Designed miniproteins, single chains. Designs and how they scored, part 18

Each design is a single chain, and the fold is of that chain. pLDDT is the mean over its residues in the fold that is shown.

## One batch from the design tools (miniprotein)

Design m597
Fold by ESMFold2-Fast:
Structure m597 (fold): chain A 105 residues (1-105)
Amino acid sequence: SIEEELEKFEKKLKEMIERLEAGDFASALKIAEELIDELAAFIKTLSPEEAEELLERFLKLLDEAEAEVRERFPDKPEIVRRFEQIIARIRGEALKAVQDHLAAE
């Protein structure tokens, strides 16, 4: 379900934040790649309407994660910057995956 997949993605976002806090940027990038791959695979199983719903809810989840990181790490601008770079890529890949799926119809 969309709800169960969003919960999995939220857990991966939290794991990425933990890796960045630990100084492990490479592991954070690996988690991001896994999230992108899982998201793209899941989108292909959805109807056009479900894919658009997932995208809206997922983008909101990304916005909330960015807000949390800015609030949690006000004294660590490097963590915030790296997280924002990763989120920008995830956002772009999510938009592309949904657009590609809709275009295939």
Scores: mean pLDDT 87

Design m598
Fold by ESMFold2-Fast:
Structure m598 (fold): chain A 124 residues (1-124)
Amino acid sequence: SSREAQILAQLRAGAAGVAALITAGARRVAAKALEVGHQGFADLVLDEAGAMVAEIAAVAEEAATLSPQQAIDLLSQLKDRVSQRLGALGAAAPEEVRPVVDQLRADVTAALDALIASVSSLAS
């Protein structure tokens, strides 16, 4: 149906948007970490970003095969996991880098909330 096609398009576009935010944000965090002499934290952030991007892609493909309510539940669980992972990065961050990580966490959780709201609206 046209609604199913719209939900699939929103899942794919939304997931790609969140992945792009994580990639760009992680590069900013890594650049700041390198600027203040924390190579190990820069490497950790880029590694974690790659893992989160892969998980988002996998969850979006799984959500596309589910009912709208199951897809919403799966995306909500993904948001919680990504928020926790970014929170852990923030806690481990050097003081000068922490605001950049906190901003990335805020941007990513807002983007996932927008995706969940979009899927929920189309499912109604």
Scores: mean pLDDT 90

Design m599
Fold by ESMFold2-Fast:
Structure m599 (fold): chain A 82 residues (1-82)
Amino acid sequence: MVTSVLLTAPASPEQAAEAARLLERRAAERLGIPTVARPVVRDGRAHVLVTTPATTDEQNSELAALLAEALREAGIPVEARE
């Protein structure tokens, strides 16, 4: 299966890029799945677009948790939602 998640966060482009890098690294290290995360800036707000071949609900839940952690560590105090 392929799951794409569009994550919207009010942040600078630098914070979005850092969150994307943290997510990709952690997904590869902890989940072992190929995950692509890209920072997108629209109307002065930073967004993170995530694409991953998620095969189970457990993997999707772990990926969502890693997204939330990456956002917080990059200085973006928002929750990831579907």
Scores: mean pLDDT 66

Design m600
Fold by ESMFold2-Fast:
Structure m600 (fold): chain A 58 residues (1-58)
Amino acid sequence: PPAETLVLSPEEVVELLEEAGVKLSEEERQNILAGKPVSKEAEDAALRVAHEVAAARD
C-alpha cells in the first residue's frame, strides 16, 4: 500500500527509525513516545524505510 495510507504508532516509528540505523537520543525517543511533535526528517526517514521494505517484498 502507499506510504500515505500507512498508520504507525509512536512505538512503531521509534522501532522503524532504529532498524533503519537512525540513532535516536533519549529526548527524541521520549518525544516520539509522548506523542510530541517530532522533526520532519525523522518522519521522512520512517516513511522511507516503510517504502524500502514494501519494495523489497516485491
Scores: mean pLDDT 64

Design m601
Fold by ESMFold2-Fast:
Structure m601 (fold): chain A 90 residues (1-90)
Amino acid sequence: DGSSQPIIDYIQSLLDKAGELLEKETPENIEKAYHLLDGALGILRVHRDQLSDEERQALLDRLGELVRKLEKLDPRRAAELERRLRALER
């Protein structure tokens, strides 16, 4: 649905940037990636009713992949984000 596209594009932009930061694995990049993933989760939570189940699941799947990458670098913060991801699943 066209009404959800700006939200999807914005969340995807945050996830793209988080993924790029996690490739370099510096403490500063890990911290920035965490904040981007945290922000993406917050936006997804607030706007969940504006997304189709398919759109929501695609964003949750990608978020989960990036949280799994973060888990290798910062398992405590990744565990926090993982709990929030599971709370967004039905």
Scores: mean pLDDT 84

Design m602
Fold by ESMFold2-Fast:
Structure m602 (fold): chain A 91 residues (1-91)
Amino acid sequence: RPDRLVRPTPKAAELLREIGVEAPELTESEWWLLLSEYIDKKKLRDPKNANLLNTKGTLLGEIFGKDTVDLTSKEFGDALRSQVEELPLPP
């Protein structure tokens, strides 16, 4: 059962390349998993609050325009969805 296919924007593709991933197309679920891996690999979680990301000087900071981002916020989900384009399922 394939999830929705998405294509990363240039910034999202660059973010994925920083963790060693080169994917011209991926599923929406894979995008969320790889983003979680990026956060963990770059150690962006605030040591006093695991729901807060310290994004200063990172591509996530550029995407949000902020040095701190809340993982549980609607803004987090909305901004990340803006970094992928929905693709139709192949025939």
Scores: mean pLDDT 76

Design m603
Fold by ESMFold2-Fast:
Structure m603 (fold): chain A 87 residues (1-87)
Amino acid sequence: MSKAEILREALLRLVAAANALLRAGAPQEDVTAALNSAIAVQELLELHPDVPEEVVREIAEVVERYLAGELSPAEAFARIQELMARL
């Protein structure tokens, strides 16, 4: 898969997760964290076409761990922010 395809898939999954949290009546902080993760991935997709493949893979891994229930929404967002700081 291209870097753009991986980031687009991650973005769609994060948006779906945020919508699921909203429908479930999750705390506003959790919904906000999931939405902020989606916004961060969208910014990478739109503004950073030269993002390293390593960073793209690590973002995909964070999203997979979040969807597997291994990370909270806030933990997933914090890890995505740390990865973006490496740019």
Scores: mean pLDDT 85

Design m604
Fold by ESMFold2-Fast:
Structure m604 (fold): chain A 90 residues (1-90)
Amino acid sequence: SEEDREQAREAVEALRRTAEEEKDSSSQQAAQALGDTVEEQAGRLRSAELRRHLGRVGQRIIDGVLAEGSSSLLRLTEEGARELLEAVEE
């Protein structure tokens, strides 16, 4: 729906802002900041399906940053953003 697409865009913008702010942080700090952003955005979403997609995307970014280092944050966030937007595309 249009509402779900708008909420997905807002969540993506929040993830991108957090990634830019934390790109030079430690992996642990970046992972925590991403987790906080995911939790905050999930609370704003109306769709249970979109919440599940955001949770999965967020966990992949967190796992990847902890495994690969904070230098992976921007790339993983853009990959996740693409997946989230595709999930609401008809």
Scores: mean pLDDT 86

Design m605
Fold by ESMFold2-Fast:
Structure m605 (fold): chain A 74 residues (1-74)
Amino acid sequence: SAMDLLTELARAMARLNATGSAADRDEVLALMERMADAGLISPALLERIKAAETLDALGAEVLRALTTAARRLR
């Protein structure tokens, strides 16, 4: 479900913030790809997330994606 996906994303973001590792970043990106596949975010927003070079930039784009997804869940 979309709620399960958001829960997984929250856990993945917490791990990435703790580790800064490429593997944890790849897990966040994989979850964002699943959100795009589910129609919760646009392909353009997914590409912006994938293009983020820093954790701060990634966090900002993920926040945009979550705001968009929240509108579709209500």
Scores: mean pLDDT 79

Design m606
Fold by ESMFold2-Fast:
Structure m606 (fold): chain A 87 residues (1-87)
Amino acid sequence: ELSEKARELLNKAWRALQAGDPETAVKLAEEAIKYAEEAGDDWLVSMAYEVLSRAYEALGQTEKSEEYRKKADEYFARWQARLAAAA
């Protein structure tokens, strides 16, 4: 449920970003992070930070964009490490 909710919010956030509404994308991605973190889903957390990075870039907030890019990379690395350990 939590992972599904996070995924639904992320899909909406990506569509908002594609529609040129980065502020709505930020709000939806922040909500998605809460659900993804509660679910323990590093991949979804990474994807949500990816949306935040792109949204803040569109808003001209370079420092926030870079911060969230770094967080997205960190959680993506955690997710990849878990997959490698399970192989």
Scores: mean pLDDT 85

Design m607
Fold by ESMFold2-Fast:
Parts: sequence; structure tokens; C-alpha cells
Structure m607 (fold): chain A 85 residues (1-85)
Amino acid sequence: LLEEYQRVLAALARLLRERDPEAEAFLREFVERLRREHEEKGGEEAELARAFLEVVGPVLAEAGRHLDAGDVEAAVAVLEEAARR
């Protein structure tokens, strides 16, 4: 599960680095989807979503703040670090 999420984070970082304008929209949609799944689903799926959000949620939030400020390079760096380690 975490390895799959790391792969997604790496893909998002690559798209942002390539300056794809759709990458920002995809990132925001992905974060919102994870938040909704955590709130709506109970049991093991909600617990896994919570564990992921607790570990990488702050990283995704930080990347989002950089994108809001127009700093795509900083957002990419944050996502790449989360994907590596």
C-alpha cells in the first residue's frame, strides 16, 4: 500500500517538474479524494487511509501550499523526498 502511494507521489512530482498544468489539478483532486475516503469509510480501509495521511498528509499539504504560492519547484522537491524516504 505505502509503496503504491510512493509510486503515485513520484509520478505527481514528475508531472509537476514537466510543468504540466493538469498535474496541479490532479494533485488537489487526489488529496481531496483521500480525505473523503478517510472520513466516509470505516474499518481497515479507513485505518490504512489514516496511516497514510498521518505519514504523508503533511507533505501533501506542504506541496499544495507551495503550488498555491506558485512555487512548483518547491512542491516537486517535497513530493520527491516523500517518494524516496
Scores: mean pLDDT 67

Design m608
Fold by ESMFold2-Fast:
Structure m608 (fold): chain A 69 residues (1-69)
Amino acid sequence: SDEELERLVEAIRRHLRDQARQGVEIPESTLLTLVRTYARDRGWSEEQIEELVKRVREVYREIQREKER
């Protein structure tokens, strides 16, 4: 559902911000692979998975830009 997708995106955003504060970085490709696997394991449609991946990529890049300040 859209609510489940948004909750997962926000959970990932919080996790990435917490990791950034600790000086820990996960590669974008690794994160996107984990996200795809997580959603497939839970029976999400390919359309929902690709939307999730798109949203997570946007969040990852936002947090990387925040670290450059």
Scores: mean pLDDT 83

Design m609
Fold by ESMFold2-Fast:
Structure m609 (fold): chain A 80 residues (1-80)
Amino acid sequence: LSQKATELSKTRDPVKVGMVAFVEEMQRQGVATEEVVELTRKLAETQPLSVFLPTFSDATKYIVQGKNEEAKKILEEGIK
């Protein structure tokens, strides 16, 4: 709980906040896995917006198709 609150506090960019909220909504709909949500939060926390946006855009194509393993690979590469 405290770790997730701290990560949200670090990610005060409204674009990043909105993108994380989008993936959380996709998880509630059963389309995205918890791992994809956690990787999206980590990407938002660790990477500047210039890296976050293109990486997230590429991952989102797979998330909306239910290809969560492909999305994970893209997000993990962006975090490195």
Scores: mean pLDDT 76

Design m610
Fold by ESMFold2-Fast:
Structure m610 (fold): chain A 80 residues (1-80)
Amino acid sequence: MDQVIQQVLQQIDQIIQNSKSREELVQNIKSLLQQTIAQMEQQGWSREDIHRVIAAAAKRLLDKGVPEDDIHAVLQEVAA
């Protein structure tokens, strides 16, 4: 679990550093989280563990100054 979280957080940091616009950032984070969830589901991770990874990602985005509205939009679309 901790290794999965650390890997996702590292990828988030790279997306933040490399994104040229807020819109690009949001789309890349959404894609990362959708891919991560799909991989975790395929590997048999629990819903609770998947939610733990998503929560860690959301906290990292807040810590890096991504607007809360953008984070909520991504999480709603990913969780649906």
Scores: mean pLDDT 81

Design m611
Fold by ESMFold2-Fast:
Structure m611 (fold): chain A 111 residues (1-111)
Amino acid sequence: SLEEKKNKIKELIDKAMEIVDRLLGLARQHAPELVPLLERLKSILEQIKKAVDNNDLEKAKQYVLEALRTLSELADKFRALVTDPAVQAEMERLLAEVSDLLVEILKILDE
């Protein structure tokens, strides 16, 4: 049902926002230049949640695609900026987890 889809998307967005908050904590310590782009990603995730709450699933899909583009930009930048291999590996894992959640949301929206 539409309500089940909306609830599932919101659960996945809440998980993604938690991971982005962890990425923000790491970026503030190790790569502060990434903070504005991570704050942008968090803002886009909030916009997905609002679109879902407003029953605008087309707009939600547009924001998911924007979030995926923002993640791609983060992936291109973080490898150059994060010099600690352990921090780089942790941030790469967290970025991959956010990507997986967004891809799952996209699949739900395309059903």
Scores: mean pLDDT 90

Design m612
Fold by ESMFold2-Fast:
Structure m612 (fold): chain A 92 residues (1-92)
Amino acid sequence: SELDALAKEARKKSRELVDAAKHPDQFTIIFQLDYLIHQAKEMVLAGAPKAEVVAAVRRFMDGLKLEYPDISDVLDEIRKVLEEQIAKAHEL
């Protein structure tokens, strides 16, 4: 589906950004981001408004920034990528 393609692109871009940061916990960070992307996709499928999905992503990313403050800027770039894919998903 087109939504599956958007989720796949979000995972790919997030992984590229985390890999570039070369963090020791990169696999755990990617696992958490994959979980977030899956949850955002489920919210879109359930008919959640864009603002609600974006708010959930922001809350989750704020939690990750507290856990990994040394890559806060990378996490902010990932959040922007996720918000862009969420906007595209709401145009389907």
Scores: mean pLDDT 88

Design m613
Fold by ESMFold2-Fast:
Structure m613 (fold): chain A 75 residues (1-75)
Amino acid sequence: MFSDSSLQQDEKGAQQAKEIIEKDLAENPDDKGLQQILDEEQKLIDAAKKGDSKATLDQASRTVHLRMDYAVDKL
């Protein structure tokens, strides 16, 4: 269930994930999966900063699915 602190937690999580992905992407610049996840993490940060709880929740769901798809591809 959504909570009042959710937006700031989503922003922090996305920012941390973005930093890790940017490092990985610097070593693998042609990785389309990492490029897509990086873009979605940035959209999540932007939505959270704007205070749009619905957009943030929708974006968080998309980002989780993309991470899962990427992990499955690398298995």
Scores: mean pLDDT 75

Design m614
Fold by ESMFold2-Fast:
Structure m614 (fold): chain A 87 residues (1-87)
Amino acid sequence: MEEAAEKARETARGAAELLAQMSPEEREAVLEAVRADIEAAKATSSGLLKQAGELSLKAVDALAAGDAEAAAEYAGEAARLAVEAEA
């Protein structure tokens, strides 16, 4: 569980670094595509998986705002809930 959460936090921080190198228009397009994928997954999910989807959307919002640490925290919590849902 913690290993999955740490991996998710690292992934979110890495995404923030990549997004910082993009133009605002490129960044918005990438984040919108990711948001659409999460919304689609969330629409077919329930319980803890749906909650993980909601936290993943908060992570995307934090990335859009340039808040890498908030994005990492939300991504880590989403990963924890996803692992718990499959247990």
Scores: mean pLDDT 82

Design m615
Fold by ESMFold2-Fast:
Structure m615 (fold): chain A 98 residues (1-98)
Amino acid sequence: MKEVEELIKKFGRVTLVHRLIEKMMKVKKLSVEEALEKLEELFTKWIENPEKFEEVVKELAELLGLDLESLLETFKSRSLEENLELAKSILDEIKEIK
């Protein structure tokens, strides 16, 4: 678990979405609009289908240029409730920015 836990701790605030957008722009060369749309789609999918968290985490790891195995381990070490709370927080922040 290299830098993934520190990344999640670092991003656990109102600025989380801004940091995710910045990372996606650097890794995938996405626009702010494209990054917001992808994040909204992913976290909406997770909230509506919590059992699909592994699929969401996989796509998120690719978009952020993070190690999938480490990111999955980090989220699997957390409760379902904690992960859903984080997903809802991110989605609410995205909707406020849009």
Scores: mean pLDDT 73

Design m616
Fold by ESMFold2-Fast:
Structure m616 (fold): chain A 109 residues (1-109)
Amino acid sequence: MEFIEELKKAIEEMEKNPDDPEALVRGIRLLRKALEKMGIELDEDTQKVLDALEEAFESRDYNKLKEFLKKHFGIEKELTEEDIKAFREQVAYSLKEALKNIIEELEKK
């Protein structure tokens, strides 16, 4: 399926550039699209988390990212560039694992 190839390409892009915010935004959007195609409803809290992550990475506004982390993870310290990079890498890892699981499920159908 063309969509499965799109998911695989997104994983490859995140593996090449794990700290690229544009690749992360694309990954989040594809995750949402895949879940919708599979008929999986996200609860309101999960949707808000994904919305906040997408907005933070798309805007590249680190103040929005700080507010998100403070609200959802209790992080109140000033974030360094290295902290933000590590967070992007962690999100990339989680997105890749989620997309891989979706590909496996879709290939069974």
Scores: mean pLDDT 74

Design m617
Fold by ESMFold2-Fast:
Structure m617 (fold): chain A 69 residues (1-69)
Amino acid sequence: MIPEEVREGALQAVEAMVKDEGLSREEAVEELRRRSRNATAATAVGELSRDYGLSPEEIAEAAAEAAGV
């Protein structure tokens, strides 16, 4: 199961993309999925995946659910 802390962190990453890059929440979630699959050390989702042992897809799905997408 995905911890609530991870869901919150993933949601914050989505909200940051919305604010910083001017994307809609749906677009930000899709970008998060795309970036997390090829995540570099520069992405927070890649770090969450390594830290909690979750797949990038699981983290992106948690963000989508928390964002209501």
Scores: mean pLDDT 69

Design m618
Fold by ESMFold2-Fast:
Structure m618 (fold): chain A 88 residues (1-88)
Amino acid sequence: GQELLTQGREYYRQGDYEKARELFSKAMKSEDPKIKAEAQVYLGMVLGDMGEYEEAEKYLQEALKSEDPVIRVAAAVGLTVTRREAAK
């Protein structure tokens, strides 16, 4: 779970969006709700950078349901950015 998030972030930092997407998609299958919600935020960010705005919004909206306020803030920011980019 956590190792997949760490690896996904490293690939995202390098601009390898396909590998980042794969790793965050795997992390999203975690039974740990916090890891799942963090994976949803990162997957939303990667999809947004790839121009897949509808799918990005879906994952960011799910992450807004997290009990972790830090994850909810990250999801809200990501959703705002995604909606702004989709409107261009």
Scores: mean pLDDT 85

Design m619
Fold by ESMFold2-Fast:
Structure m619 (fold): chain A 94 residues (1-94)
Amino acid sequence: TPEETLERIERLLKELLLRLADIRADPDGTQAQELAVVDETLARILEVADEEVAAVLRAMAGQVKAAIRAGAPLEEVERILSAGMAEIEALLRA
């Protein structure tokens, strides 16, 4: 159902934020690891997303990766994810 899809995407994006926080807390953590985790999370969500949701997810992932490369704080990443989730929710409820 649209509700089940939204809940699964929300869980995966929350997991992404936690994994990014763990990498940033690790003294051996790297930007390459953060980017890899974003790509891994995107791939997992794309297995269950339709084309319209997939387009929003790809755009959101691009923005998150750009923010990571720019050294943005996790608060900015969370803001990008929240905006993308609002778009996905609107699409699934349309």
Scores: mean pLDDT 85

Design m620
Fold by ESMFold2-Fast:
Structure m620 (fold): chain A 75 residues (1-75)
Amino acid sequence: SMREKREKMAERIIEETEELARRGEAEDPEAFREREREVRAVIDANTAPAESELEREAYELLARAAAALLIEAER
């Protein structure tokens, strides 16, 4: 079904996003943590507080992934 295909795709996206974040953190942990803090501040300023555990986890993953991508882009 389309739902099962979308669920599997979402799972793969989450896995790849987590791997991207992990790689960024491993390359330069200090720069990664600083950038993550900056991204989290932007998220907090522009979004309502998380209403669910899923939203909280999504915001955390988004911040970590964005930090990894921004560090990569600044090379």
Scores: mean pLDDT 76

Design m621
Fold by ESMFold2-Fast:
Structure m621 (fold): chain A 79 residues (1-79)
Amino acid sequence: DEARARAIAEAVGRNLRTIADDEPDPKFRQALLDLIPEAERKTYEEVLRLLRAGRDSDTLGLVATQVVSETIREAEKIA
């Protein structure tokens, strides 16, 4: 449902913020922070779609992990 998708999206955002807080490179840190809203939105939309399709919790966890990894790679390209 929407509440579960939102909770997972917010968890992705918190994870990325924690990674950014520990990042000594100010350009990479800012790039990570700038990408959080898109990462949260992408996670929400994909997780909500999968929940409506009846997919299991393991699949939802993989989506969250993939979005975090993709966001880090995108921030590396920007920095």
Scores: mean pLDDT 85

Design m622
Fold by ESMFold2-Fast:
Structure m622 (fold): chain A 96 residues (1-96)
Amino acid sequence: MVEEKLKKKVEEITEGLSEELKEIMFKTAEKIIEILKKNPELSEEQKLNIANTAVGVAEEMAKLAVEENLSKEEVEAGAEAIVEMTKDWIKEELEK
């Protein structure tokens, strides 16, 4: 469910992007899904909350990519930052 919802949201938020930038965003979503799957101690609700937060940041980045004409390098850097933030959000959630 989380995987399907995340992929569908990424398709929606990346509609205005080039194929190259869409590919970066989809690969980032796959990395996030793999990270969440490797943390079975997280509840389905916790995984969904983390995924929704990551999508929110990705949506803002996608809007900036269109509006500010971001380079591939800038989008890749932003995508990597979202992956690192996701790892931090998982640690924070598990410490609660």
Scores: mean pLDDT 80

Design m623
Fold by ESMFold2-Fast:
Structure m623 (fold): chain A 100 residues (1-100)
Amino acid sequence: EEEERRKERIERWKKLQAMTPDEQKAANEADEEAYRKKLVEIGKKLGAKPMPRDEILARIREAGRQGVIEPSAHRIAVRYVDEGKYEEAVQVLKGAEALK
């Protein structure tokens, strides 16, 4: 299991080494988008309920402060709140909390 993930990381690293800075940025943005979709899917399966904006932000901040969620998950959840997509923000938060 670890070996397959390591092999994927090495293969991706080799591809990034051959890319321009713009191509590397696009690849990183695609990875973040895939991670975002995964977190939303997990949150939906967990039955994440809508929360008020202030409560969502407080929970994101606390989870980030305690290291319960990854920095990328924190950024994605905050972006959803800024866009007024509170249900998706809660799904990302709950999805990230469920990952070990």
Scores: mean pLDDT 76

Design m624
Fold by ESMFold2-Fast:
Structure m624 (fold): chain A 108 residues (1-108)
Amino acid sequence: SMLEEARKLGKEALEAVEKGDVDAAIKQIKKLGELGIEASRRGDLEAAREAIRSLVEIARKAAEKGLPKKVLETVYESLMEMLRATEDPELILELIGAILSVMGLLLD
């Protein structure tokens, strides 16, 4: 299930962020972003929403831990690619909210 994979990748990314492992965090964020893009293209809204929610949580945690901006930038890029991949109105609104939240963290 794409939803189960999204949950797994999100958990692994959060664990990497908590440990301060920047390279591992970026790797897992990219995998989660790729899954989110694929879910968006296929109309798997549950998996896409889980990826969006996890990416925002990862960005918040990375900012809280003071990790390099590259972690937040990787989340931002993943959300932007998901936005380009979808035409679903609900998913577009969720992605806009997520992107604005991550931009707020990048500007601080």
Scores: mean pLDDT 89

Design m625
Fold by ESMFold2-Fast:
Formats: C-alpha cells, structure tokens, sequence
Structure m625 (fold): chain A 81 residues (1-81)
C-alpha cells in the first residue's frame, strides 16, 4: 500500500538525510506515485532522478545520498506498479 511504502522509505532515509532533505525527497516520492497513475513508470523514474539531481546540485544531498534516494524511490514505484 502506497502510504505504508512511503513511511518505510522515510524511516530508511531518516538516519542518512537532514530533515529538510528528507522532506523534499519524500515530496518527490509522493509526486512520483501520483504521476505513475497517468505516466509510464520509466518516465516517472527519470523525472524523480532529475529532481534528486537538483537537490544534490543545491547541496541538500551528497552523491551517496542521492543514489540511495533513487534506489528507494525506484523500489517504491516498482512495488506499486
């Protein structure tokens, strides 16, 4: 169930991300779930990766944190597809 998967994603990222980064990554994940209702999952994944790259460019995520966030969002999307 999408809300349970979002809560799991938040718990897994909480010890790794700042509060601000966690809020923004969770927003991206929620938006991706919403977009997946009307878009191919590969397009949604590409958009989420782009938004996470922007967070890294802004200094909110390291490369390692961005990679982990991509992994968790992709896992979430695959489980709801």
Amino acid sequence: KAEELLEELEKELEPVLSEEALEKVTRIARGALEMSKSMPVEAVKALAEKELQELQDEGLLSEEQRRLAIEKINELLDRVA
Scores: mean pLDDT 84

Design m626
Fold by ESMFold2-Fast:
Structure m626 (fold): chain A 63 residues (1-63)
Amino acid sequence: MSEEELYEKAREIAKEALDKYPNLTVEQIALVAAIKLIDEFGVEPETAYRLARKAAEEIKKER
C-alpha cells in the first residue's frame, strides 16, 4: 500500500473517531488512527503517527 493510500486510510479513521467523539484533541485522534494503522496495516510506528497526525490536523480543521 502506498503512503498516499495509507494517508487516506488515516483520514477515514480520524473522521470516524471525531464523528463518535467530537471533543477529541488532534493528539488523541492521531493516536487512535496511528494504532489502527499499525494494527490493521502493519505500518511502522513513526510513519503511522506522522500520517495519523497530519490526517487528524486536517480533519479537525475541516470541522
Scores: mean pLDDT 81

Design m627
Fold by ESMFold2-Fast:
Structure m627 (fold): chain A 83 residues (1-83)
Amino acid sequence: SMLEEAGKKVLEGAKQLAEAIGGPIGKDVIELAKKAAEDWEKAKELVEEGGKKAAEASTSPEVQQGAENFTGTSIAIIDAAEG
């Protein structure tokens, strides 16, 4: 249940970032977050990849900050769920 709740929180963060970016990159970020929820051993790597894709998609300070916030928050959620 704790891992399932953590996965939902990571996915909600990915959806928020995806709404800010839109298009194919937004969909890629959501799919990486879904994979992270299904494979917790790779979860940190997958959310870092999602954040990197978002940051590379736009030089906007808001998107850059959103990508950093998504990555940092997701890693903290994963670490808390792992104990």
Scores: mean pLDDT 81

Design m628
Fold by ESMFold2-Fast:
Structure m628 (fold): chain A 79 residues (1-79)
Amino acid sequence: SLEDLIEEGLEAARQGDFDRARELFLEMYSNPEFIRNDPEKVLEGLREGARLFEERGDEESAKEFRELVKQMEEYLKEK
């Protein structure tokens, strides 16, 4: 589920497994069903991912995820 992907991604990031965390969050973002059914929760997951990458020192991934947050915010403005 969307909740499971977010929880697994956040846990991977907390454990320092940034590759796993990126993979899970990008899987969430690339799934049109999740974006269609719960776009606000997808946005929240992306924001938390960006925050954790920044806190753990992965600034490159943090920057990438901040850009995904912007894209998702723009998508929500059209609703």
Scores: mean pLDDT 79

Design m629
Fold by ESMFold2-Fast:
Structure m629 (fold): chain A 89 residues (1-89)
Amino acid sequence: SEPSELERELDDFVLAVHLGARATARRELAEAARLIEERGQRPSDEFLAKVREALSRVVPEELAEALVEAIRRGDVEAFRRLGEEILAL
């Protein structure tokens, strides 16, 4: 299946985090949060598992797991906060 708009933004966020591209990662975080909040978009569980694995390579596993759980629950406030914690590393 084609990736959703939210899945593409999350993939771009993960890539920007891997590259240390902080300003780009912050923009992608904001867009992903908007898609969750305004359009009620949720990624598949399979996609969330891939996001968790990819983020765990460069950030503490606890932060990667917490971010994915916030996305799974649609907790936009937690998602924004945890994303900023990742960007502060």
Scores: mean pLDDT 86

